Designed miniproteins, single chains, continued (5). Designs and how they scored, part 72

Each design is a single chain, and the fold is of that chain. pLDDT is the mean over its residues in the fold that is shown.

## One batch from the design tools (miniprotein)

Design m18648
Fold by ESMFold2-Fast:
Structure m18648 (fold): chain A 83 residues (1-83)
Amino acid sequence: ALAEYQAWVEANLERLRATAEKYDSLPPEQQAELEARVAAALEPARKEVAELYAAGKEEEAKRLALKALKEGVELAARLLEEL
């Protein structure tokens, strides 16, 4: 789970850097809109992660959390391309 996420980050390092640089260049209003859209998209996964932890399925919760984190970064990159 974590090792797979780290491998994904390493494989996409230049794309992630370009995404971060573009985000930093945005006006504060556009940064806030992007953050709100990503947060809204991740809310269902956040609830499911909490339910998995409550059920004692800690490894499944960790896998879903890392998947959601990756999907959130990919969504942020797509939204930045639309701005």
Scores: mean pLDDT 78

Design m18649
Fold by ESMFold2-Fast:
Structure m18649 (fold): chain A 90 residues (1-90)
Amino acid sequence: MEVEIEVKGAPLRADEEGEFELTVRLRGMSKEEADRFVDALREALKAAGIEGEMEVEYSGDEAVVRIKGKGTPEQLAAAFRDLAARLAAE
């Protein structure tokens, strides 16, 4: 299982709102595991107050999640902490 995360366009100050693009690549996961990750990520972003568009592409053993949204670096950090807690609860 391998998770690669790429972030583009985020502002440098923690309290500044800006547009971002997030790409998450999931390899060596089943579709069911990838679906659980995507659902947890969607809920974590929502809980952090981030609204955005999410696209998921499945190709063989790889899932690519693309998110285009708007928020602050503090909201992104909070979303990733919430995601880690959600994944640890299983």
Scores: mean pLDDT 75

Design m18650
Fold by ESMFold2-Fast:
Structure m18650 (fold): chain A 86 residues (1-86)
Amino acid sequence: EEELAEKAEKLIEEAEKADPEKAAELLKEALKLISQLPLSDERAKELVERLAEVAARLEAEAEDLETQIELSVLLLSAAVLLTVMK
């Protein structure tokens, strides 16, 4: 669905500009939207790859342990999705 992919892309873009705590919430919402797209969707795969890159960067910057754990879980979830996507 075009609207889901567009919304997910905007959330990832906002996460890139946000502090780690806010970014973790934005990335969770983006991943939830992306998971509703077809696994064969090339755009969805690109969005998951970008989400993983942003989450990895922010996890290194996060000062709060809870936020670090949330970003680490997002990274694992993104890695699993990328494994099943073609």
Scores: mean pLDDT 79

Design m18651
Fold by ESMFold2-Fast:
Structure m18651 (fold): chain A 63 residues (1-63)
Amino acid sequence: SMRERIERAIEGLEKVLAEKNRVLLLVALHEGQEILREAQELGDEELAKRVEELIRRITELLS
């Protein structure tokens, strides 16, 4: 399902955050924005907030 796909993508983003690799973080930022759109289209506010928080954390690590 779309929800399961988004949940797997969130897990992938969390793993990238743990590795703190700049190139992977840049890729994860782009992927996170795409996943956020999918979560918003699904209407799942909880998933959308989880993705927004991950994007925020990725952005802070890149700053």
Scores: mean pLDDT 83

Design m18652
Fold by ESMFold2-Fast:
Structure m18652 (fold): chain A 98 residues (1-98)
Amino acid sequence: MEIDADFVAAVLYYMGGIIAYKYKDYETAIKWFEKAIELAPDSPLAARAYIDLGNAYYKLGKKEEAIKWYQRAIDLARRLGDEELVKQAEENLKKAKE
């Protein structure tokens, strides 16, 4: 398969988002996860980025935004047939609603 430059860029933004999240820079993590989603929409990477975006919003105390992103992650993971990712997003959604 041809290497998609947009997908490579999406992976790099996603990895940057994970690093920013680890160092508690949640606002930078959000921006980089959003860029990853823009460059690779409707992909397994985007579904994971939706979960991580929800986690970053939750850390900022933005529970309603976190819930929206977890729901988007569930919807995309179901379309992709990724049952493990659906379960992960549903558990995060349940915790955010508490």
Scores: mean pLDDT 87

Design m18653
Fold by ESMFold2-Fast:
Structure m18653 (fold): chain A 101 residues (1-101)
Amino acid sequence: AAADAAAAEAAKQHLIRGERAFQEGKYEEALKHYEEALAAAGKIADERRRLGLQAAAYAGKGRVYEKMGKLEEAEELYKRAIELARAAGDEALAAQIENEL
């Protein structure tokens, strides 16, 4: 659906902006973009696409929390991301996130 395509594009753009902010050390800005990616992904009716984008966003948040020294919160976020990636059928993404734990 056109609405799903728009929501997926919005989620992807926020993931890209979050990753850029993370690489620049702008952790609060990165978290804001990952939260906006989660909100956009939540509007997607297609389950596999929604879960995959949510997994990417939670993994991004996990990396930010890890860099901030919040290791327990980072582990919880990574575990959630792995769960979502597996639910989406994306074993490659799940394996990639497991390597970041």
Scores: mean pLDDT 88

Design m18654
Fold by ESMFold2-Fast:
Structure m18654 (fold): chain A 58 residues (1-58)
Amino acid sequence: SKSEEAAEILFDNFAEEEGLSPEEKKKLRELAEKIIKDSGGKLSLGEAMELALEELKK
């Protein structure tokens, strides 16, 4: 619960800093979750968000 709350705050802050729309924020979250799942949970949330942002900007 605490980790998920921290994750949601990090997603919100990251999206605001990058100037993402609510739709882009939702896509960022979905991409980050897929990246974490594909890594077997070995990536940090921050690393997954950075990779998700790169995919979103393609």
Scores: mean pLDDT 78

Design m18655
Fold by ESMFold2-Fast:
Structure m18655 (fold): chain A 81 residues (1-81)
Amino acid sequence: MEEAVKLADEAIKLSKEGKPPEEVARLITRAVAALNGEEWSDEELERMARTILNHLKETYPDEEIREVLRRAAEALREQAK
């Protein structure tokens, strides 16, 4: 749980700092894996992060994707407590 909280906090921070959504999505994916007690390789995490980002691009305008990812990270942080 501590790892999931740290990863979610970092994702929130990167989103607020204007980092690329790909970096935020990777941290969110790592936080989800940690929250569920799953250990994935970096390659598997990158594939999942790309899948999540592609789904968001289908649903939301580009301007909103970073905000959606930030809110998702905040929700994960709350769950991981």
Scores: mean pLDDT 78

Design m18656
Fold by ESMFold2-Fast:
Structure m18656 (fold): chain A 66 residues (1-66)
Amino acid sequence: APVNPEALDLEVEAALHYIRAAIHKLTAERYKKEGKVDEANKHYKTAEELQKRADGLDAEARRVAA
């Protein structure tokens, strides 16, 4: 069967959180190169939190699809 629309919506939300996590990680790496360690650490922490949220949404999408 094609993808369940409810599961697809959760997958899209997870994907958006993964993209935001990647942006924060890249921003952190830029700050680190500039010597702005405190700002870099803040963005790394935000990226980790967004990644964990995305993982949770992805798991929920798989549960709904099953």
Scores: mean pLDDT 86

Design m18657
Fold by ESMFold2-Fast:
Structure m18657 (fold): chain A 61 residues (1-61)
Amino acid sequence: MAPKIATLTSLENFGEQIEEAKKNGADGVLIPKSILDSLSKEKQNAMIKGIKAAGLEVKLE
């Protein structure tokens, strides 16, 4: 069975999106390249840490 990966749709309501993914049984979160390219390296690392702290795997595009 393939892991269930939720896709981050925007930077808006980031924490709510992560909690919703976790609530819906997601195994991880995909951060689209467009979102990654819009962020500094420090912001990218903070986002990755936040997703991992929620117990989810991080997938980068």
Scores: mean pLDDT 79

Design m18658
Fold by ESMFold2-Fast:
Structure m18658 (fold): chain A 101 residues (1-101)
Amino acid sequence: EEEELIEKLFKAVDRDGDGYIDKNEFLFFMELVAEVLGADLSTVIPKAAVIFKEFDTDGDGKISFEEFKKLVDNIFYVLGKKPGDKVEFLRRLLEKIEEEL
């Protein structure tokens, strides 16, 4: 299920286990996104900082699970991917994170 994969992905990225993603954890996540998509890190990393600020609606320097779900949806909207492609992409991200954490 898509929701279950997003929950597992969020927990894997949340390295300190506080229930939020900080800026460093977010940059790590975006590096994995770039690897799965075959994108250039030099393009992705500057945009990641801007995106983090936009999704940090509370201004506390952390992204909640609800904000993370919206971020994942936004990535797929921009990429023009089908919902089925999203599940496979999330699975690939989770596999890479589990190998590196």
Scores: mean pLDDT 71

Design m18659
Fold by ESMFold2-Fast:
Structure m18659 (fold): chain A 79 residues (1-79)
Amino acid sequence: MAEEKVKEAEKLVEEGRKLYEKGKLEEASRLYKKALDLYKSVAGQLGPGFYSVDLNSVINNLEKLAKDGSELAKKILSE
């Protein structure tokens, strides 16, 4: 259900943040990608604008990771 996906995405964002703080850029990018896909899936079910703040937060963190040297984050943002 949508609620379960949102809870999973929130957990992935928190774990990704911890990995980013430890300098594990590629691992953080993988978790943020999974969270992004979950939020997009839920937003697609509920309509435009749902979870836009959460989606923008994940995208902003991926942009920071890309700037810091994550090749995976650069690839995710180019899709």
Scores: mean pLDDT 80

Design m18660
Fold by ESMFold2-Fast:
Structure m18660 (fold): chain A 80 residues (1-80)
Amino acid sequence: MEALREEARRAALERLRARLGEEVLRLLEEAGKELAKAAAEGDKKKQAEILEETAEKLRELGVPEARVEALLREAEELRK
């Protein structure tokens, strides 16, 4: 009945949250490596592009808008 269905739904949502967390961590790890490489090269424009691309991917994964906006502001500072 509905209570048993709710238990199963809750378990499925917890699995989705865990998987989304892994995707976010993987994205941030990859972006961090690319950003460090661009920083070592002194390429501010490439650093800004990496941050912008990462912000858009995080938005698609449902990360809070405040976190996305923070990355976009960092990219704008690099473009100065």
Scores: mean pLDDT 75

Design m18661
Fold by ESMFold2-Fast:
Structure m18661 (fold): chain A 110 residues (1-110)
Amino acid sequence: EKEEKYLEMARELVEAFRTDPVKALELFDEMKAQIEKEHPDLYNELKKLSVEEIEKRLDEAIKNGDVVEAMAASIALADKLIEQGYSLPVALAYLEERARRFLEAVEKKK
């Protein structure tokens, strides 16, 4: 049930990247708040990791279809990129390909 909610948020975010950048930013903030609220321990663990370590966990979560970890890792990665001086839209663009790949993998299974 929570996985379904995150999948819907991911689909809306991917669509918003091309059609409505303001909505993409709002959806990202909603996803971040949801992860921090529902999975604070996982999110805090991921925030301690390097960008490279977060990317590895994100790639593994995508391969395994782990929606919760994929979302938490995506949010943590975006936060790290912003801390390194990237703007939020640039950080989100970096994640767009991985978000699309994840959604395609989930959709092909059913």
Scores: mean pLDDT 74

Design m18662
Fold by ESMFold2-Fast:
Order: C-alpha cells, then structure tokens, then sequence
Structure m18662 (fold): chain A 86 residues (1-86)
C-alpha cells in the first residue's frame, strides 16, 4: 500500500533564493531513494515554509526519506516535520 507524506520545513530567516536552493537539494536527494516517488516541492515565501510532498512504497523508503529531509534541514539550521496525508 502506497502512502503519501508531506514534510513542512520552517525556513524562517531564509531568502527566496536560499529556500529554492534548499528545496532543490531535498527533491534531488529524495529522488535517489528507491521506493520514493512523486516528489514535489512548493515554496510558501509569505510563510517562510517549504512544503515537500512524496509517496513512499514501504516503511523503509519512508524512514530513509525522513532521515534525508531531517539531515538536510539540520545542515541549513532549519526544523522539519513530516506528516501522513490521509
């Protein structure tokens, strides 16, 4: 059973250019994970948020994706939270 997830990255203090760079880094790294599909990024400049949506084919793919997003967020001094889309 495929499950859809949304990761919300709080990019407070980042410029639009920095947010675009971070979003691209996350998307590119997530696309490398086997079992991760339909990766999309949306930048909400007014709210200083990056929304990453993806589908994981299994739990292992989800755990790897979550780890990758959290590590990239930490590298840039940001907080990320991942939620299941119902």
Amino acid sequence: MEIKYRTIVDASGKSLEEMEKIAKEIVDELKKIPGVRDVKATILKRSNKIIIEFTADNEDAFEKAKQVVEEIAKKHGLKARTEKIE
Scores: mean pLDDT 83

Design m18663
Fold by ESMFold2-Fast:
Structure m18663 (fold): chain A 80 residues (1-80)
Amino acid sequence: EAEELRRKGEEAYEKGDYRTAAELYEKAARIYEKQGKYKEAAIALENAGRAYRLAGDYQKAREAFLRAIELGQKAAELEA
């Protein structure tokens, strides 16, 4: 489920549909987060941030990157 959304996001990104890619990455991140997969969620949000930036949505890019940092820190604390 989350992996399929991530893959579809990657396909959209490669086609230059950056807004669709970002939205798909965000959906994947939400599912990963619900599963406790904070590292995968953080990576998906980093990809969403990059896609929003390429789409010109700098505010959404910033929000995605900040959330990725937060989840990445949570993942590191749990793995330590």
Scores: mean pLDDT 85

Design m18664
Fold by ESMFold2-Fast:
Structure m18664 (fold): chain A 70 residues (1-70)
Amino acid sequence: SEKEKFLENLEEIRKDWVEKMKTLSPEEQKEVLKKALEQLEEFKKEYPEYAEIVDEVAKKLEEEIKKILE
């Protein structure tokens, strides 16, 4: 389905963001996370029908980076 393909694409982008952030300092990780979340909010405006999927990916991204920072 289109929703499944959209989720798979966002999960790949999330994985790329997490791997990139692991190479950065904690301060830089917080800045990149803020920018990534802003980009996801813009994506929700562009594709409101996928808002729930975007929110799920944003939540996972926040949780993963929070664990790295702790």
Scores: mean pLDDT 80

Design m18665
Fold by ESMFold2-Fast:
Structure m18665 (fold): chain A 71 residues (1-71)
Amino acid sequence: MKIQLSEEQIERDLKLVEEAFAEARAMGDEQTAAIIEKLLKKMRESKDGFDREVYAALAIMVYGLAKAAAA
């Protein structure tokens, strides 16, 4: 099965990561925001859709863990 990542899917994931970065900054969690920012940069620099998805998943996971720890 050929997994085709459309530009729309990549754009949606990029937007989710950008929103996670903004939320981490709003929470004052500078360390989590810095990690998400690095992953967002990796997503933008990646030429492969699969690599972009991996970085997006990692960013959302990091954000989720930070949010759970803050609760």
Scores: mean pLDDT 76

Design m18666
Fold by ESMFold2-Fast:
Structure m18666 (fold): chain A 70 residues (1-70)
Amino acid sequence: SLDELREKLLKLLEELEKKASPEVQEQIRKIKAEIEALFEEAKTASPLEQSILLARVLALVSEAYLAVEQ
């Protein structure tokens, strides 16, 4: 379900935040907020729109990983 996926991704981002520098922690918090907003939008979206929103969520997760690796 969307709620299960949301929970798993937010937990992953929380783990990344704990390992990050203070500057990168702020960036991850902003990414978490954007992902949460996208999941809320996805709840009322059509299946196609939902797929596009979830693709954006995955892009943001990738951005968080790249930020921690720097």
Scores: mean pLDDT 85

Design m18667
Fold by ESMFold2-Fast:
Structure m18667 (fold): chain A 65 residues (1-65)
Amino acid sequence: MTVEEILERARRLVARGADPKFVAANAVIELKKLGYEDRAIDIVSEALGVSKEDIEKTLKIIEGK
C-alpha cells in the first residue's frame, strides 16, 4: 500500500463519519511501517486537517502505553 492509498482511505473513512483523530492515528502507524517515521505525523496532520497534538494523544491511547 502506498502513502497516497493510505491517505485516500483515511479521507474516505472521515467522510463516512469515523473519528478523525482515530483515523489519523492509524494512518500514522501505517506510514511508519513504510519508513516515514520522522514525517508520518506531519504528513497525516496536513492531509486530514487533524492537529499534531490530537494525533499524538490518540497514538498514545491506541499504542497502549
Scores: mean pLDDT 81

Design m18668
Fold by ESMFold2-Fast:
Structure m18668 (fold): chain A 73 residues (1-73)
Amino acid sequence: MKTGKEYTVEEGDTAENVAEKLGLKVGDIVEIPEYNIKGKVVRIHPRYPAIVLDDGIVIPLKPGMKIKLVEKA
């Protein structure tokens, strides 16, 4: 299902907290405008504020970064 949900990362956010606020899960498609990237999430990192896409790109979550949930698995 398509979605237009967007979240701006805040200081102190973990990857799991950002995922919860977006309703993001592994298999979902996200867009990161700052990196001009769109891809499928394969990992929400438990120890670092980062997500991993299926092309091998690791996206560090920095305060002020916008993440868009584009499509649900």
Scores: mean pLDDT 78

Design m18669
Fold by ESMFold2-Fast:
Structure m18669 (fold): chain A 130 residues (1-130)
Amino acid sequence: DKKKLEELAKKYNVSVSDINKVLDLLKKLGLPVSVEELDKILEEFSKQPDFKDIKSEATKALHLLGLYIHLRELGYSDQEILDLLRRHLAVPDKEELLALMEKIIAVLNSEKDPQSILDAFKKIRTGVLK
């Protein structure tokens, strides 16, 4: 629904295109969500929960995407990011989070313009964390 997309875009001060890029990424990860479900996920994301307390796999995917963007901006390669997570991620669902990060990296590497997806999420994250 175009109207629901426009309302969500206004709520986080982003474009409809930015919302659609994140929805499409989640669909490609096998985690399809509605616009209403994405709004709930972004509200949960704003609380900055520990991974152990996150029940939604789509919410975990967005937290991992945020971590991926941060580590890439620090100059780490995809392989170095996976190695850092293997060494430093001390949670019971570590293997599931590693598998999800590998899927995120694989989907981004299959895109013609992965940077446009990362930039879209960075804009959404800025709106959510204010």
Scores: mean pLDDT 83

Design m18670
Fold by ESMFold2-Fast:
Structure m18670 (fold): chain A 113 residues (1-113)
Amino acid sequence: ATRVLPAEGEVEFKGKATLSADGKTGKFEGEVRMRLRADGLGEQEVEGKATGDIELVSDDKGRFRGLVEGRALDSGARVTGIFEGEVKLTKISDTEAEVEGKGRFRGRVELPE
């Protein structure tokens, strides 16, 4: 049977964003690395993919909210949830930026059958 546990922790993410024409928002896609705590499993290192939205507070800084799908490296557990954080943007063009950030994750860890 699949075992589902709540998990939370720290997220680091890196990827690219497509910027809106007004330069106020962006759509992110990239990679995440997380350290999560889940009851009964202890600390889990997780790698995965994230997608989400950026709201720019300046030309090179923003706030992020997104969805993660990943796997815990030691247990093979599936990890899904939301994360929020702060981002730094490096513009490549008027419509594209490199993004890196840190934040907090809240979600679920699902052990395989």
Scores: mean pLDDT 83

Design m18671
Fold by ESMFold2-Fast:
Structure m18671 (fold): chain A 76 residues (1-76)
Amino acid sequence: SRETLEEGVAVAEQDADTLLAQAARQPSPELAEQLRQAADVLDGLADLLEKAGYPELAERVRELAERLRAAAESLL
């Protein structure tokens, strides 16, 4: 349902914030790789949400992926 998907996106946002905070405190090549992998997974999720008819949730997830990818690039 919409509520289940919305809750899933909120959890993903919280997990991403935790990973971003870790990368900010202790940057490493390993964390940069984790950020890139997380961004790729989120891009896939955004595509699925868009196909399922939840473009607003897809946009939130895509913005999150962009933030993670930008952070990964800043660590290199």
Scores: mean pLDDT 85

Design m18672
Fold by ESMFold2-Fast:
Structure m18672 (fold): chain A 71 residues (1-71)
Amino acid sequence: TAQQQAQKIIMQTSGEVSEALAAGDLKKAEQIVQQGKEQIQSLPASQQLKDQALQQLDQVYAALRAQFDAA
């Protein structure tokens, strides 16, 4: 389903973002998030599903950034 595809994109993106942040590469982390958002927007799904997935990705990124900035 489109929901499962969105979840997969979020999981893959969050993993790559975590690696970039652990390496201290904030610019790369931002580029990875942007690519994930573009993949979600390209899904054959309702705008509501896309908006929810984009919000979830933003929340995950914010949480990962907060962990990095707190160190």
Scores: mean pLDDT 84

Design m18673
Fold by ESMFold2-Fast:
Structure m18673 (fold): chain A 65 residues (1-65)
Amino acid sequence: MKEELIKKGEELKKKAEETYKKEKNYDEALRLYSEAVQLYSKAGDTKSAMEVIEEAGKIQEEKKK
């Protein structure tokens, strides 16, 4: 169901944030964000998917610096 996909996406997004902030594991955090984007996209939640893409982009930028 869409609702379950959105909830799982939120959990993966939160886990990605914690992985990045606490562990500084950029690759794992980006992987978790990618999974969250896929779940939001399958649910049709374009706004949440875009927000996750933006957060992942910020982390990708920090990895490059």
Scores: mean pLDDT 80

Design m18674
Fold by ESMFold2-Fast:
Structure m18674 (fold): chain A 58 residues (1-58)
Amino acid sequence: KEYVEKAIEALKAGDRESAAAYLSAARGLYPDSEEIWAAGEAFRAGDWEGAIEHLEKF
């Protein structure tokens, strides 16, 4: 769950590059997680608040 926590921190800090990297790492570790997958989709759509909400539910 460390990469999920780091992704949330990066998103809240507005660090797009780190957020993308940590989301990719989390997705690789938890490929069947609906919450992480949904967070990735929200991030790609520019919905950073939605991405954070999905990651917080994981």
Scores: mean pLDDT 81

Design m18675
Fold by ESMFold2-Fast:
Structure m18675 (fold): chain A 80 residues (1-80)
Amino acid sequence: MVSEKELKLAVLILHLAVGLTVARNQGNEEAARHYREALDAVLAGDFETAKEHVRRYGEITGDEKSAERALKLIEELEKL
């Protein structure tokens, strides 16, 4: 069975990948870069850098709900 940490990590990775793809398809290269860098930071275990890039994505796109969901998942992973 998948661990809680692995499940939350998978959900976060998928969320960031979807948001990155949406931003790229809309031509928002700056926002797409921030979610890509957040994804890379998550995979490296650098949650502080990941949170900063997620906040920047929210600021650029105005999609605060996407950013808040990603931040919550990162914060839950930091506690595991």
Scores: mean pLDDT 87

Design m18676
Fold by ESMFold2-Fast:
Structure m18676 (fold): chain A 88 residues (1-88)
Amino acid sequence: MEEERRRREEEERRERERRLEELRKELRELIAQIVGLEIEKIGIELDLELGQIKEEEAKEKLEEIDKRIEELERRKREVEEEIRRLEA
């Protein structure tokens, strides 16, 4: 009975660790995506400054990127909160 209880506790610990690993992977991926979009945004701003893109087109693309960043940052906060809850 004692050994079976210890195995169950180890399995629960492994499941929690696995969940934390998945959340940390998701967090890293979200950060990478946000950084990528910020770089893309800088590229559009430079293209606008250099006259390579129309002001209207640049505005539309920047608004789309800003929305995507906002969605990713919202998801990032949710993942960070879940990690904090599991580590507490």
Scores: mean pLDDT 84

Design m18677
Fold by ESMFold2-Fast:
Structure m18677 (fold): chain A 70 residues (1-70)
Amino acid sequence: MVEELLKRAAELEERAAEAADAGKYEEAARLTLEAGRAAAEALELLGKPELAKEVLERAEAIAKKLLEEA
């Protein structure tokens, strides 16, 4: 269900922010990627594949920067 995917994405984003605030950049990067994947899947199911691709690419870019800080 799309609602469950969006809720999961939001929860993962919150956990990623908490991990980053704690200096756990590797964990924050992993959680950011998981959140991006969940959000992208929800957007694809909503018929917005271009936006899904953009959201995933943004999550991958953020995760890469977080890993460079780790």
Scores: mean pLDDT 84

Design m18678
Fold by ESMFold2-Fast:
Structure m18678 (fold): chain A 92 residues (1-92)
Amino acid sequence: SMAIEEAIAKVKEAAEKRGGSAEIEVEGDTLKIKLSGLSPIELTALSLRLIGLELDGAKVEIKIEGDTLEIEVSGLSDEQIVELLEAVESLL
């Protein structure tokens, strides 16, 4: 949807302003976000804030590897995908 595409573009722009990059993929009810080039401090702050996110009915997986944070969430509606992307943008 256009709303998802716009939300993806905003997350990518926010990551770039932080000196990093974002790879975002939507497959049906599954959202995958990979944030790269983040400082250890920024990665820690993002991880702590994301641990506080509980999405009813959704499966959340967070993977941390060096300067990269990977988030995979399944069981989402299109509206929930947009809300999660907007939350990630606000945390950047």
Scores: mean pLDDT 77

Design m18679
Fold by ESMFold2-Fast:
Structure m18679 (fold): chain A 68 residues (1-68)
Amino acid sequence: MELTPGEAVGVGRVAGELDPEAVKKAAEAAAATKSSDSAEAAKFGAEVVAELAPEAVEEALKKWKEQE
């Protein structure tokens, strides 16, 4: 699924509420990239969260869609 940079950040935030440990770990990994491109950093963060906690990402996407 192609997420916009904003959607990826939104999913990461909601996933953090569902499974803060997994998201914290993913955010830490994303921060290590030192990417100046915020879009690339957001995408990387979303991918890491999806790999660490796919259930949390699915639930986060569902909740984020409800806010749309």
Scores: mean pLDDT 58

Design m18680
Fold by ESMFold2-Fast:
Structure m18680 (fold): chain A 98 residues (1-98)
Amino acid sequence: SLALELERRVLAAKTAEEVREIVLAFLRENADAVLPPKELAELIAAALRAISVATGLEAQEALASGTRPPGDTRDDKGLQTLAASGEEVRAEMEARLA
């Protein structure tokens, strides 16, 4: 399925930026695809999971560097929660592809 293909590509990524580029490239490659409602829903769910992984990686990067964009009000506890959530979603993706 397209959803599993997207998740497989996302699992190869090491950074939040790589995840976002993979998602955008995948959506562009499949822009002309007419998907049944079930397959479309599965692809949307996979894209949302990819966003969670990207958010988690971004949180890990912020914690590791100690640097945040101007106006970022997230505390370390919030960043740790996002990082943990992203890792959990990534583990679920790995389990689905096993």
Scores: mean pLDDT 78

Design m18681
Fold by ESMFold2-Fast:
Structure m18681 (fold): chain A 60 residues (1-60)
Amino acid sequence: STQAQMQQLVQQLADALSKVLGISREEALQLAQSAAKSLTADKGPEQAVQMMQSAVEYLQ
């Protein structure tokens, strides 16, 4: 489901942000959740998932 895919992407983005920025996993998770919520509200869930996938790929 799109919801399950988004939850997985939030975790992947949080892991990537924590490593790249040297911030805590808790801080990275808050940033990833905020991004997911903002993108879903602005673009809809399907496009938000695609944009989150691109962000994860870019940071890895």
Scores: mean pLDDT 84

